# Designed miniproteins, single chains: the designs that were tried, part 83

Each design is a single chain, and the fold is of that chain. pLDDT is the mean over its residues in the fold that is shown.

## One batch from the design tools (miniprotein)

Design m2878
Fold by ESMFold2-Fast:
Structure m2878 (fold): chain A 84 residues (1-84)
Amino acid sequence: SIDQQELANLQRLLEELGLTPEELLNMSNDEIAEKLRKLAEKRIEEAKKLGMTGIDPLPSLEEIKRDISELRPVINELLNKLLE
């Protein structure tokens, strides 16, 4: 189901960020955006080390913050489901 796929995607993201569901629930939108941007920067650096070219530019922190703010209610619902 869609809900199961979304939960699986969130679990993978939490593992990549090194966070528990409880820790993410207690973070501000700004803190989440900063962690996601750092993860994206790391992935871009790793791709560059492999000699990849034509890498898409890193989204601005403001863009990530906006997206997190809009998605926060859905993120919180999924996090609460993981905490059952």
Scores: mean pLDDT 79

Design m2879
Fold by ESMFold2-Fast:
Structure m2879 (fold): chain A 75 residues (1-75)
Amino acid sequence: SQVDGLLAFLSTLPADQARRLLRVMGWQVMNRDKGYISFEEAVREAATRDPAALEAAFLAAYPEAGRLVDAVRSM
């Protein structure tokens, strides 16, 4: 599944980078109706937001990803 592939990928990263990428994806989910936004812009924007809100946004879009969020939080 996409969730399994994403978890496998995140598990290859240092813990801080895995958490950062998860939060960037949460920010992108919240802002999916915006036009093209660069990865660098998404990284900067996500860094200014509440991590819990970004993680909640990701889970709302992908309810099956609960174990992925838990795994990244426990790294």
Scores: mean pLDDT 79

Design m2880
Fold by ESMFold2-Fast:
Structure m2880 (fold): chain A 60 residues (1-60)
Amino acid sequence: MSALEVLEAEVAAADVSEADRRMILAAGRRLVARGASAEQVAEAVRNAVAGILAHRAADA
């Protein structure tokens, strides 16, 4: 799988809002454009999801 395919799969599996999913996808595409590997993209998506969930928990 390419880094872009991994990005789309990880984002599709993320338990986040559609707006957050779009933001993560946009950020991930920038990483792919910078030459990030599929593994780096997967880690970045998981970290972004964790950050969003942590921020929402703290704000709630």
Scores: mean pLDDT 78

Design m2881
Fold by ESMFold2-Fast:
Structure m2881 (fold): chain A 82 residues (1-82)
Amino acid sequence: MNVTVNVLGASKEQAEEIARYLEEEYGAEVTIFPNGSLVASFEASREQAEEIARYLEEEFGMNVHIAPNGVIFASGDGKPVG
């Protein structure tokens, strides 16, 4: 299915790490905005969408919601989790 990932409140470094992960693992087309927001679109399974949600929650402490149509919304506070 077509998956769209929306990340808000990431630091620039976190956005760049997330972009690399999505581009290298899923071949995603990623746009990083000057405010650290990120949008990525790619073809993936439901299980891959859930894996991405867990990655964002566990590595970056983000609040993640997966919509039934494959849109993922992730929001953080823009601070590193370490």
Scores: mean pLDDT 78

Design m2882
Fold by ESMFold2-Fast:
Structure m2882 (fold): chain A 72 residues (1-72)
Amino acid sequence: MEEERRREAAEEARRHGEKLAEQARKSTPEEAYKIANDLFRQTLASEPFVRPALAAEANRTVDYYLELKSKE
C-alpha cells in the first residue's frame, strides 16, 4: 500500500516535471532558466521518494536551457 502510493506519487511528479521541461524546451532561454530553477526548488522541497523523478526532469530542463542559450 505505502509502496504503491509512493510509486504513484513519483510517477505524478515525473509527469509534472516532464510537462514543465517540455514547456521550457518550447520557450525562451530566460523562461527555461526560471522553469529549471523552480523545478530544482520543488525537488529540494519534495519527499525523498519523489526527489529522483523531479531531479531528472530538472536536469533535462537545464539541458534544454543550455541548448536554447547556445542557439542565441
Scores: mean pLDDT 80

Design m2883
Fold by ESMFold2-Fast:
Structure m2883 (fold): chain A 87 residues (1-87)
Amino acid sequence: SKEEILEELAKKTNELLEKALEEGKLTEEEVELGNEIVGEAVDIFYETGDLEKALEYLREKAEELKESNPELAKILEEQIEEAEKLA
């Protein structure tokens, strides 16, 4: 289901953010930002029922972060691509 796809994206993203923090690739602030962005996408899905709109929001945020937070942007982009393959 669309809900299961988004739930899996959120879970995998959190796991990757925490691992990247432990490996020194991300800061605690970047982990918090990543989780906030994913939470906002989840809220969009529950408000609209539209997975494509939630994924578009994530893509816009990942693009905004490419220069300032490239490792965070990469994690988000890879998880969006995996979700799009299942949608």
Scores: mean pLDDT 87

Design m2884
Fold by ESMFold2-Fast:
Formats: sequence, C-alpha cells, structure tokens
Structure m2884 (fold): chain A 55 residues (1-55)
Amino acid sequence: MPSREEQMEAYAERLVEAIRANDVETLNALGREMAATFSEEEQKEILRRMLLRLS
C-alpha cells in the first residue's frame, strides 16, 4: 500500500502531466478524485507540490 505521502506525490505528478498534455478531462477527473479522497489541507499541499514542479 502506498503511504499517504506517496499518494499525494502521485497526484501532484499526475496533475503536472495532465497540465503539460493540456488534458482537461484528466484534470477534471483528478480534481473530483482529490476532493473525495483528501482533506482540504492535503489538497492544498498537493497543489503546492504541483506548482513547485511546474516552476
């Protein structure tokens, strides 16, 4: 089983890949899945990691 930390990293990576691919369908699916799976604070952390990778 992946750790919570590993799950959050995996979502940040998938978000970066979808953004670089301009894959709006995947971005919407990931957003819904994150909202169902992670707390608001965890979602913010995933987005921070995503932005750091895009920088």
Scores: mean pLDDT 84

Design m2885
Fold by ESMFold2-Fast:
Structure m2885 (fold): chain A 86 residues (1-86)
Amino acid sequence: SIEELLEEALESIELADVAEDAAKQVGHALRAMGSGLEIGLLYRQGKVSREQRIEAADRLRRAGDEAKNPLARLAGHGAADLALTM
């Protein structure tokens, strides 16, 4: 569901923000981006509303804005963009 994908993306952004290991930071960032892409694909498939997509993207963008680590910020913003462009 979109709720599960959003939760996964938000958790991955947070994990990227707090991870001490650079490889783990990148891994978590890529997972967040993947979940954002899947949200966009759910919208393209007609499985979620425009309002659900916009709300998910907004929450992902806010998570990026609140993150301190540059990779976590990029992941949040990128996941939001992917949710809106697919």
Scores: mean pLDDT 88

Design m2886
Fold by ESMFold2-Fast:
Structure m2886 (fold): chain A 100 residues (1-100)
Amino acid sequence: SYVSVVVSEGPDGKVVAELVDNDLSVNRRVTLVAETAEEAYEKIKEYLEKNKADLLSVALGADATEKSRELVELLKPLVEEVKEKDPKVKSYFVGAAPAL
């Protein structure tokens, strides 16, 4: 299955990653919390491996910080891997949302 991730900052400056499974039959949402971008990256990788899922897209929440941006950069290669593995799938990478 494919998973989309939204990265934001939680209370106490922790990195928060909300993972949404694109398999509508499962409708699974998981929130991962970490102290650093690297810790969050490892938790996301573990989730993907455990669930045999590929990372389809990454988005930054409105209140993106340096840690959130660092996590997005770490996740970019995983999204690009999906494009190379299955060129029929449209993989999306969305940076920080523009200020409205």
Scores: mean pLDDT 71

Design m2887
Fold by ESMFold2-Fast:
Structure m2887 (fold): chain A 83 residues (1-83)
Amino acid sequence: SVEREKALLLEAGKVAAEKANKVSPELGEATLKIGTAEAQSLLESTRQKAEKEKEEVLKKYAKDAELIEEIYEQARAEVLAAR
């Protein structure tokens, strides 16, 4: 279900934010916003806003964009593997 998928992506976002926060609090905040936007993109009604928010975060943290995405993907893979 979409609700179960959304819960999984929100959990991945929290795990990613915790990992990123160990590098810097700013990176933790940025990564949490990316994870939240990914979860919100599962709903058509919030997808456009979520995609825009994700784009704005990656532009603001352009120098660290690749690192933010790598941390999120690692956390998502870990959460998926645990289930």
Scores: mean pLDDT 80

Design m2888
Fold by ESMFold2-Fast:
Order: structure tokens, then sequence, then C-alpha cells
Structure m2888 (fold): chain A 86 residues (1-86)
């Protein structure tokens, strides 16, 4: 079992994002919402099986080629990525 942590940015204040999450909770194991200037930074952590972790690791190079993804950590039990719009 491992974890996939994804950090992404929204053009909405952290307080608004927290209220939306409270009304419409995600299936993420953990969610963290922090202010980032006028917008917000959201970090979601999802628990993955060993098979799902292996698949995610195999797909990551293709995803990085197509999306503005930065890989911060890549181990057998943890994948940490950041997605920044251009």
Amino acid sequence: MGTLTVTYYLDAPAEVVRELHAKHPSDATKIEIEPDGKGSRVTETVELSDEEMAEARALLPEAVAELPITVLELTDTRIVIEVRPA
C-alpha cells in the first residue's frame, strides 16, 4: 500500500475552497487547503494499492510530457507531484 499526493492551484480564496469541500467532500484520504496569494493551494492524498502504485509510476513519464507536472518524490510507497498551470 502506498500514497499519491497531488498539489494543485485554484483561482479561489482558501476560505471559499474549504467551504466547497465541506459541502462536497472528495474521496481523498486527506485534503489540505492553504492560501496562495489571491488563490489557494490544494494538496490531496489518496491511498493506493501496490498494483495501483506500480501503474501510477509507469504512467508518470507520459503524464509529465503532456501536463505541467513536477515530480517531488517517487518511491515504491510514495508519489508526490505538483501540477501548475502555465
Scores: mean pLDDT 77

Design m2889
Fold by ESMFold2-Fast:
Order: structure tokens, then sequence, then C-alpha cells
Structure m2889 (fold): chain A 87 residues (1-87)
């Protein structure tokens, strides 16, 4: 089984990172991975930004599933203080 693991921390001021993440997922789909596991940590997200991320992830998941690839996505929202403690 060929698996791809993507772990990304996104600062809410860096919205462009979602585009790069999307491109990484699409590339993995084209490379023929059997399973893609995504762990996403979002720092200081508002409720609106949280919904936007979830909508984008749902679209990407559907695209991967259409290609016959299993996708698991885990999203965690943390404060800036919690983020600094993990460093």
Amino acid sequence: MKEKKIELTIDVENAKQLKEFSETLLTAINEGYDKIYVKLTIVNATEEQQKEFEENLEILKKRAEEAGIEVEIEVKYISKEEYLKEL
C-alpha cells in the first residue's frame, strides 16, 4: 500500500497555504497513492475561516475519492499560545 501523509500548520494570515495544500493533494492523487492522510492544524482561525477550510477540504476529499483513493482528514484548531508551547 502506497500512502501519503500531509501535515500542515496554517496561520490564518497565510491563506495562500491552502492553495499549496490543495495542489499537493492533487499531485498525490495523480501519483497513484492508495491512501492520503491529512493532519491540519489551524492557528487563530475565526468561525468563518473554519467553515471555509472545511468546505475546501470537502471538495478535495471528493476529488480524491472519485479517483479511488482513501482520504482521511483531521483538523485541529489551536490558539497562538498553544502553538508556541508545541514549538
Scores: mean pLDDT 73

Design m2890
Fold by ESMFold2-Fast:
Parts: C-alpha cells; structure tokens; sequence
Structure m2890 (fold): chain A 92 residues (1-92)
C-alpha cells in the first residue's frame, strides 16, 4: 500500500521536472534570440541567471526522485538527456 503513495509521488516529481525543463527551454530560446539580435550583455546575463535558477530547481526535484527510486530516476534522466543530445547533434 505504501508503494502506491510512492508511485504517485514519483509521477508528480516527473511532471514537475518536465514543466521545469519546458521553462528552461523557453529561457534558452530567449537567450539565443537575444544573442542573435545583439542585445546588451546585461540582458543576456539576466536571462542566464534565470536559466541557472530553473536548473537548480530541476536538480532539487531530481534529488527527491533519486531518493524515492534511483532506477526510475536514472531511466527518466537518461531519456531526457538523450532527447536533448539528439537535438544538439542535429544543430552541429
């Protein structure tokens, strides 16, 4: 019965991570556009700070997921990393 509560929490943490990744991707796109448009360095630095904040939140949620189920966490992170790496490879 405790297993069901863990499963619900794992699902919630995965959903939270996905939302944070979406936010990170939006900020990354804003940084890319700012650089392409020749925006002031100060604006780029502000966006970079926001990116770091979101990345910190992702790490915190991932740590909670690892504490609950390290195997599920590793599979989930691998899937997310593979997706990102594939997109980066297409740009290279």
Amino acid sequence: MEERKKEEEIERLKEEIRKLIEERDKIAEEIKEAIEKGAPQEKIDELAKKLKEVEKRIEEVLKKLVALDPEEAEEFVTELFRERARKLAEEA
Scores: mean pLDDT 80

Design m2891
Fold by ESMFold2-Fast:
Structure m2891 (fold): chain A 97 residues (1-97)
Amino acid sequence: MSLEELVKELVALVKAVAEHHGVFFDAEAVLSIEDPLQLLTLLALEALSLVPDLLSQEEFLEILNAETEKELRELLERLIERLKAWMEENGLPIPEV
């Protein structure tokens, strides 16, 4: 999966979780962010606001210190995996992407 496809999947998951909590999430505005690190940081913050303890402090610092596309990809895949696990535990359908 491309980095762009991973970002799109994570945005879809965050949107689904936000809708479950009755919170507005502007997926189009987030997807317009050109800096991958800024985009990942905002997605991680949004996910943490909706699902507390989704990431440890150490894992969040890994996002802030990511310097390569490979590191960003690994962090995106981790966030996607954890959001999917949370959704399954709470009986929410995983969105089609």
Scores: mean pLDDT 76

Design m2892
Fold by ESMFold2-Fast:
Structure m2892 (fold): chain A 79 residues (1-79)
Amino acid sequence: SVARFRELLATDPALARAAARAVINSEDSGNPDALRLASRTLARRAGLEVTEENLPGLVEALREKGLETLAQTSRTEVL
């Protein structure tokens, strides 16, 4: 679920860093689908079912945590 993904993003520093990298990759590539693809990949690796219905919520959770993580660390430490 989206709620479970938010909990994992809040409690797993490695997942938070991966979210930050996904934000950087989205900005660097200019591809708006980069966050969607990263959200699908990271949620699946975390053992979550990804559906077309929950995917927008997973993207929002990843983007929010990625931006928060980037505000608190340097780009070079994330990459």
Scores: mean pLDDT 81

Design m2893
Fold by ESMFold2-Fast:
Structure m2893 (fold): chain A 73 residues (1-73)
Amino acid sequence: MEEKIKELIEAVKNRDFERAEQILREMTDEELEAAVKAIIDEFGVEGALDLKNRLRDPELRRRVAEKIAELSK
């Protein structure tokens, strides 16, 4: 889990959103929550929203959006 989150953060940092989407697709719901929290901690809510808007998969985008809404309180 920690290694996948680190790879995700590096992908977002390098603006490699195709790689970021591949990593997110392989995540369980629990891993996705931890990943979205880590992205908010590193890049802020704006960074998490930018990532969400660049995802091509509408179902993955919906899942990420729900986690952002829950964690950005």
Scores: mean pLDDT 83

Design m2894
Fold by ESMFold2-Fast:
Structure m2894 (fold): chain A 101 residues (1-101)
Amino acid sequence: MAREGGRRGRELGEEALKNATNSGQRAGGLSARKGGEAVLKYGDKMPPEAAKAAGESARGGGESALEGVKTNDPSKETAGALGGIGALTTVGLYTGVKPSA
């Protein structure tokens, strides 16, 4: 579950970033992509429950970021950024690693 969530967060965040037309959409996509990348790289070093939570946070962030690009909805852009940041924060807290933001 964690690796799947991380991969989806990365893929959806990257797609959102590629199609972003404003700074909010870019921030949402970038955060989701970075969150997904962190889960994929460091998830194996976390407790399974924490890795799953980080993966789901990244996936939700990626989904919201892409929806924000499609609908031009600032709430979805913000949700994308928060999901990505949540994944990054969870990875950092459980691994002691400083993932690139």
Scores: mean pLDDT 79

Design m2895
Fold by ESMFold2-Fast:
Structure m2895 (fold): chain A 95 residues (1-95)
Amino acid sequence: VPKFSEIEGLVDKISSLTGKKLSIPHPLLIMKKFGKSYEEASKIALKAANESAILLEFDEEGNLTGTYTLEQAKEKFPEATSAIEELANLIGYKE
């Protein structure tokens, strides 16, 4: 559970730095942040994992609007590059 809190904290930091509604492809975090059911959150997370996505972007209503690999996320959100790299290391991201 401490690791989950650390992941959540980094996602919140990236969201704050970018002004965007972001998550990682983790069903429980998608449920917690965007009010999705476990079934819907799992479908989103599986699709994102198949795309090697590290970050998911959502709109204000919780609809998925973007998926980003590590390199795409750093290009899209250069202001959050350091936090994105820290997140990738923390979750053991592999493209």
Scores: mean pLDDT 82

Design m2896
Fold by ESMFold2-Fast:
Structure m2896 (fold): chain A 56 residues (1-56)
Amino acid sequence: ADIQKKLNSPFESERLEAFVPLARLGQAAIAPLQQLLKDDSEDVRNAAQRVIAQLS
């Protein structure tokens, strides 16, 4: 799985692409999603909040 590679990408678009597979992982995705809440990109932080809310 390339999720970790996408999450560590310097490109915002690559990090955003990780959200679909993270959402499919369910509760196991909470820890990496919490790290994305601290991301430099507002779009990445907003997406992480929405996915965490859906998984809670």
Scores: mean pLDDT 78

Design m2897
Fold by ESMFold2-Fast:
Structure m2897 (fold): chain A 98 residues (1-98)
Amino acid sequence: NPIIEELKKRVKDILNSDLSLEEQQARLLEFLRWFDEKFSEIKGIENKLEAFAIVLAAIHKLYGEPALNATLPGVATLFLVDEEELRKKVEEYIKEFT
């Protein structure tokens, strides 16, 4: 999926930048606006869950575990998936982005 590959590239570009934490967080906000615009173009529940797992992994890297724990239950509820199953996908992307 080209949008999923673009999501991963954009997140990696932010996280691997030589920018300060505040500047990386500002770029994540710009990324989230772009993601909101592109989300309607993502087809199928599996691709939408994959996209949200990437976004949640980026949130975890820049805002930590408390931010992930605040957001993950809502996403799991929205997609009617197990919170633990979604957390496993997020953790796979956290490892990929490290």
Scores: mean pLDDT 84

Design m2898
Fold by ESMFold2-Fast:
Structure m2898 (fold): chain A 80 residues (1-80)
Amino acid sequence: MSFEEMLEEFLKLLREEGVEQEEIDNIEERAKEAAKFHSEEESKKMFIEEMEYYAEVLKEKDPEKAKKVEEFVEKLRKEL
């Protein structure tokens, strides 16, 4: 899976879970900007860490959405 495919699948997950479009757009913009300064493999690793952090923050507000993000991260880690 490429970094772009990983990002696309994550943004799709956030849309399906009802995350606000503005928040999704901000996540996409930040991830794409960070990727400009890193290799493909580094971008993937950094993005997985960012998703894990996002899930931790989300647990306090919506544990069900956080669980979906954690399951997605575990799937990606098995492919690395």
Scores: mean pLDDT 81

Design m2899
Fold by ESMFold2-Fast:
Structure m2899 (fold): chain A 98 residues (1-98)
Amino acid sequence: MEARPLRPLREGEEAEAVTYDPKTGEKFVLRLRARDGEVEVELYLEDPNGKKTLLKRQRVPLEEARSGRGLSLGAAYRKNADGTWEKLDSLEDFLAAM
């Protein structure tokens, strides 16, 4: 079953998406907070021991965050219906998987 951890953000909302890579045991955590027409975006990598590393922090217009165009968060992962994981090369693909 395809993982869709987040719905599109609305003004004043906060959301979190978590994508797990079973090959490495790493977890990608995307945190979004919509405020005053902008989204604060943080991407964390969490290792199997629970250590969090901030990979990217960015602020973008809310409309761009919903479309993915204004964001540059690097690689993300999506789980396919057959249980395999695929690497997403764009944030737009990652947001579409939410």
Scores: mean pLDDT 57

Design m2900
Fold by ESMFold2-Fast:
Structure m2900 (fold): chain A 81 residues (1-81)
Amino acid sequence: SMAEERRQRLEVEIEIAMLRMAAWVAPDDEEFRREVLRRAVKNLVEAGMSRKDIREFMREAAEILGVSLSEIERIYREVKE
């Protein structure tokens, strides 16, 4: 439904906003940014987001944080498995 779609978009948007804030507040704290990223991935997985939506989030997260996509995929596997 449109309501479910809006809810899913909001959940992704919140996590993206948190990542942007982390990058802005702590540009030199790589460990903190990785922790925020790990938490975001966990939250989206637990919220039952589709694999497609999680992939799109991971691509955006890589660009925002300047982290390689392979590092994000590793975090995703650790959270999912």
Scores: mean pLDDT 78

Design m2901
Fold by ESMFold2-Fast:
Structure m2901 (fold): chain A 88 residues (1-88)
Amino acid sequence: MIAEQTANDPNAETLNAADFVVAPIEEREKWVIAQGAAPEKARELALELRLVLFKAMAEGIDPAKNAEVQAELKKIFEKYGAKFLPIV
């Protein structure tokens, strides 16, 4: 079986912000594709999500606890036709 040794969970019910930011782009693309993103758009979605999460964490904001950050992330998921994952 593929990917059982990676930090990637294809059955993830939540998005861990720190794990997502540090994961390789390929793993982030897999996560967003699992949420319904088109493969052609997965990289763009993964980059936009990482930028929002990285900026929030760099400013000392917990993305899981900040409603404005969660709303921005949800908007990005919806823009690319992907299902929003709750952030932890």
Scores: mean pLDDT 72

Design m2902
Fold by ESMFold2-Fast:
Parts: C-alpha cells; sequence; structure tokens
Structure m2902 (fold): chain A 81 residues (1-81)
C-alpha cells in the first residue's frame, strides 16, 4: 500500500508534507502537492483511497475527517491499488 502525509488547514485546503516511495513511483505525487491534486493522482492510478489519523493510524469516518479539516490536523492518505 502507498501512503502520504497531508497537513490540513482550517480553510479546507491540504498540502502533502511526506510521500512514501510507492506513492511517488506509482502516482508521481510530490511533497508540496495540494490534497486535491494528490487525490486526483491516486484515482488516475486506479487506487482506492482511505483517510487515516496520523497520530493513531486508524481510518477516519466522514465526520472525523471533517473535524480533522476544521482543526488543521495532519492526516495520512492510504492508497490500495
Amino acid sequence: VARIKVQLYPDGTGKVIDVDEEARERTGVKVGDSLFDAVKKFQAAGATVFLLDAETGEKLTREEAMEAIKEGKTVILEAVF
């Protein structure tokens, strides 16, 4: 599985801050990409994408993901090809 870390901001934007080698090689995602661009690159590569809490490693529900955006938290995008 491929994982990237994304810093979320209270304005609803996100920025990629860390990219594992599998994500980089399979999708071309780069540090500094927006969350939107990273998700599009994963989808173009045929991946199913999940949002994880960077502190706990647990999958976020939709409600938890919305709260994480509001709080400006760091999340992990996990891609399964």
Scores: mean pLDDT 78

Design m2903
Fold by ESMFold2-Fast:
Structure m2903 (fold): chain A 100 residues (1-100)
Amino acid sequence: SLLEELERALEAGDAEAALEAARKLAEEAKNLEDPEKAAELLKEAARIVMKHSEKEGAVEVARILLDAAAELESKTDDLEIQIELGVVAIQLAVLITSNK
């Protein structure tokens, strides 16, 4: 899975592979017809990058996922999904600002 590819790349310190996996995850999330599944995918990806926040490429991965979460939040009118995406966005923003 793309989530396993992301975690493996971050664990290995392979920033290029991590960024590629993050881009594919963001595209997959945006292409999902079910916004709840899209939010869950981004939430799991955020959990992985938060766990590996000290690894090479983690900040850049977080930026890609943050942009995807913001785009999906703007496209949904489901309050529960908006809240879930908002929490993901806050977690990613904290990672980006804390690991500057």
Scores: mean pLDDT 85

Design m2904
Fold by ESMFold2-Fast:
Structure m2904 (fold): chain A 86 residues (1-86)
Amino acid sequence: SKARELGLQGKEKAEAGDGEEGGRLGVEGARLGAEEKDLEGAKLGMEGAILGGKTLMDQGDSSKGAGYAIAGIGGYVEALIKQGKL
């Protein structure tokens, strides 16, 4: 799914040191996973957002990094609610 692709791209960007792009793609994947009712895609998006956030924190932007991680977690929580799993 597109949500899974975005989450995977987010993880790759974060691992390459691009925490901002990794965070953005991860959040987009998590939100799209919620819209598509794709829990695996939403989870991958959250993982990408958290990795991007950690990369930003390591680079000294703790507030922005935390913001991406929280947004990714929120997208996954939304996906869980929409699937009746929360």
Scores: mean pLDDT 90

Design m2905
Fold by ESMFold2-Fast:
Structure m2905 (fold): chain A 75 residues (1-75)
Amino acid sequence: KYKSREEALKKSVDDFIKEASKIGGPDYPKVQKAIDALKEVQKKGAKTVGEALSLLSGEDKRNVEYAIDLVIKSQ
């Protein structure tokens, strides 16, 4: 379970994607964009969510921050 943003940032990208994929519903299209952005930076060597965020900017970074907030709120 993700109890805080700091816990989420320490998780592997794969573990976070698995939890984010459980959100579903009206928020899922924006969460899916966040997942796509995370997968792209994971291919570039990002191992954790925090590391991935450091490599993202603009809309992609906002989508990932949004997904983090939703995962914390749901868990």
Scores: mean pLDDT 79

Design m2906
Fold by ESMFold2-Fast:
Structure m2906 (fold): chain A 96 residues (1-96)
Amino acid sequence: MLEEKAKEFLEALKRGHELARAGAPDEELEKVAEEIKKLILEDPEAAIEALKEAVEEIAKKKGASEEELKAALEKAPEIVEEAKKALLEEKKKEEL
């Protein structure tokens, strides 16, 4: 069910998480963040699906309860919509 864009987004999320865990410099984290921002603006629905899959994988590894997993999955659309709104506002400021 994951489209190709959702897979790309999931890979970017995993790479960002690995870099953060390794204590990578802010410059490296910002490059991954820019890639993630672009994907959110191009296909926010694919971004939601990728984030849900990432949450499921992390929950399985941590042995999270079904309730904890459901709560985390419910937040995925909110996170993507907030990010999309912030990115659109940023673009409007650059235009002025």
Scores: mean pLDDT 74

Design m2907
Fold by ESMFold2-Fast:
Order: C-alpha cells, then structure tokens, then sequence
Structure m2907 (fold): chain A 115 residues (1-115)
C-alpha cells in the first residue's frame, strides 16, 4: 500500500529529525531508516543485516527511554517498529530483538502516562 509506505517513511523522517539533537544515536537511526527504505523497495535483508538493524533499533530505544523522550517521539518509534515487524512477518522473517524493542517502548509510554 503506497499510503502505508509514505506514512512509514514520514515517521522515519521525524525520528531522524529528532535524533539530530543526539549525535551519538543519529548514525544508528539513519542506518535503521536506510534498512527500512530497502525493505520497502522489496529488498530481502540477510540474517546478519536483520540482526544489525534490530540491534540498532534496540540501542536507539534504550537511549530514548534513558533521556525520557516525549510521548510523541515514543509514538513515532512505536509506529515504525510495528510496521517493521509486520513487514518482516509478511516476508517470512523474524527477529526477537524487534519484539523486545516494541515492549520497551510500550513500557516507557506507560511510565510517562503515570507521571
């Protein structure tokens, strides 16, 4: 779906823009954005590339939680993760680190609501 593709790319652009405030994670976010663009173009990643992308996503999420990122940013990350997980499932690919990353974002968003 072209609309879903466009929406997901827009969410990644928002995440990249936010990450410019944090030079230490900007390269990780850009690497994730590039990997997602390649997946959306119909490229099938290797297991090594999939593992690296999942590790980069986890590191970005752990950093955002530590820095108490706003709920809007966590919502963007959650949307990207949900789409990435769905896309991988449709391609017959799975990575448990992506599920862990999504769980961390959900937990962080819950803690922000309790403040």
Amino acid sequence: DEDERKATLALMDELVAYAKNYPEILPLVEAVAEALRRLLAGEVPSQEELDETAENLLRVIEFLIEKEAPEEVLSVVSGVLAYFRDLLERLGLENPLVDRALQLVVEAAKRLREK
Scores: mean pLDDT 75

Design m2908
Fold by ESMFold2-Fast:
Structure m2908 (fold): chain A 72 residues (1-72)
Amino acid sequence: MSRFEQLVAQGERAYAAGDYERAAKYFAVAASLRPEDREVRVRMYEAAALANEAAGDHEGAARWRAKAEEIR
């Protein structure tokens, strides 16, 4: 399993456990590992935004969504 796949899996597990802050961090780091894959980075930024929103960080969620739209 690649480091990217491990981080995505850890993010998904953290989200399922209700640890949204940790989930957002895992998805953000996963995005940084795929700088040339725009579609993958968009999906990771959107996942980080969703986790931030679930954690109550609406401003952080908005920033991640804006970053996803910027590179879409």
Scores: mean pLDDT 80

Design m2909
Fold by ESMFold2-Fast:
Parts: sequence; C-alpha cells; structure tokens
Structure m2909 (fold): chain A 67 residues (1-67)
Amino acid sequence: MLTEEEARELLERVVERARAAAEALGLDSQKITDAVREAGERAIREGRDAAEAAERAGLQSYLTQLT
C-alpha cells in the first residue's frame, strides 16, 4: 500500500492534471481542483484509494460545470 506521503504526492499529480484539463475546457479550475483535493485528502484519512476518489470527484465537478 502507498504511504500517506506517497498518496499525497500522487494526489498532487491528479490535482495538476485536473487543473490542466479544466483550463483547457474553460471551466472553473479552482472549484475543480478544490473538489479533487478534498476528496483525495478524505480518502487518505479513511485509508481508501486517494487517486480513485480524487479522479471521481474531478469527473463529477467537470460534469456539474458542463451541464
């Protein structure tokens, strides 16, 4: 399993990817990155897959702004 530090580093990569995608789509990158980071940090605290939780939150945030 990933350490908390490794999980945080992976989360920062997911956040950066989400920011780039949001900017490319003309969406609110701050709202999307905040949702991604919050979900990832919560998953780390709960011992869940931080990358999966963060990516799901990012997708949900994209869909919310697109619809």
Scores: mean pLDDT 78

Design m2910
Fold by ESMFold2-Fast:
Structure m2910 (fold): chain A 74 residues (1-74)
Amino acid sequence: MPLPSLEETRARLEKALAFVEKNYPEIAAEVKAIVDELLAILDDPSASDEEKREAIERAENEIVRLIILGAEAS
């Protein structure tokens, strides 16, 4: 599958972080750490498109998991 643009990915991650900060402020720091790690991988010129796509999928899955766990704890 084609790799999304870095700018598109940054915009999506910023929206996700803003959503978490409003609805789940207790996990916002953890989500920010995941976003920062993902952006570092996306900025790595030695990383393959496959590695970058897998990093995006891992970060999205972990953020969703944290949100679900936060909702279940309620």
Scores: mean pLDDT 74

Design m2911
Fold by ESMFold2-Fast:
Structure m2911 (fold): chain A 85 residues (1-85)
Amino acid sequence: SELERLKEVAERAVKEAEEAIKRAEELGKEFGISAEKVREVAEIGKREFEKVLELAEKGAPLEEVKKAAEEALAKVEAAGKKALA
């Protein structure tokens, strides 16, 4: 149940990242950054949450999958802050 919930969250995060890539020009205008920077941040999010899904599919311990999800969020936040600087 907890593992299934983490998989759903990671799948949604990947889909949200894919949508951000599609809307990169619009989002770039809204945030005052280049569409290229939006794509860079979204690509990081997609890759990091795809790693979370991979760990879950391999049957990694729940705590390891949770830790990977926390690290994925932290990396996306760091990339976003860097892009806005």
Scores: mean pLDDT 85

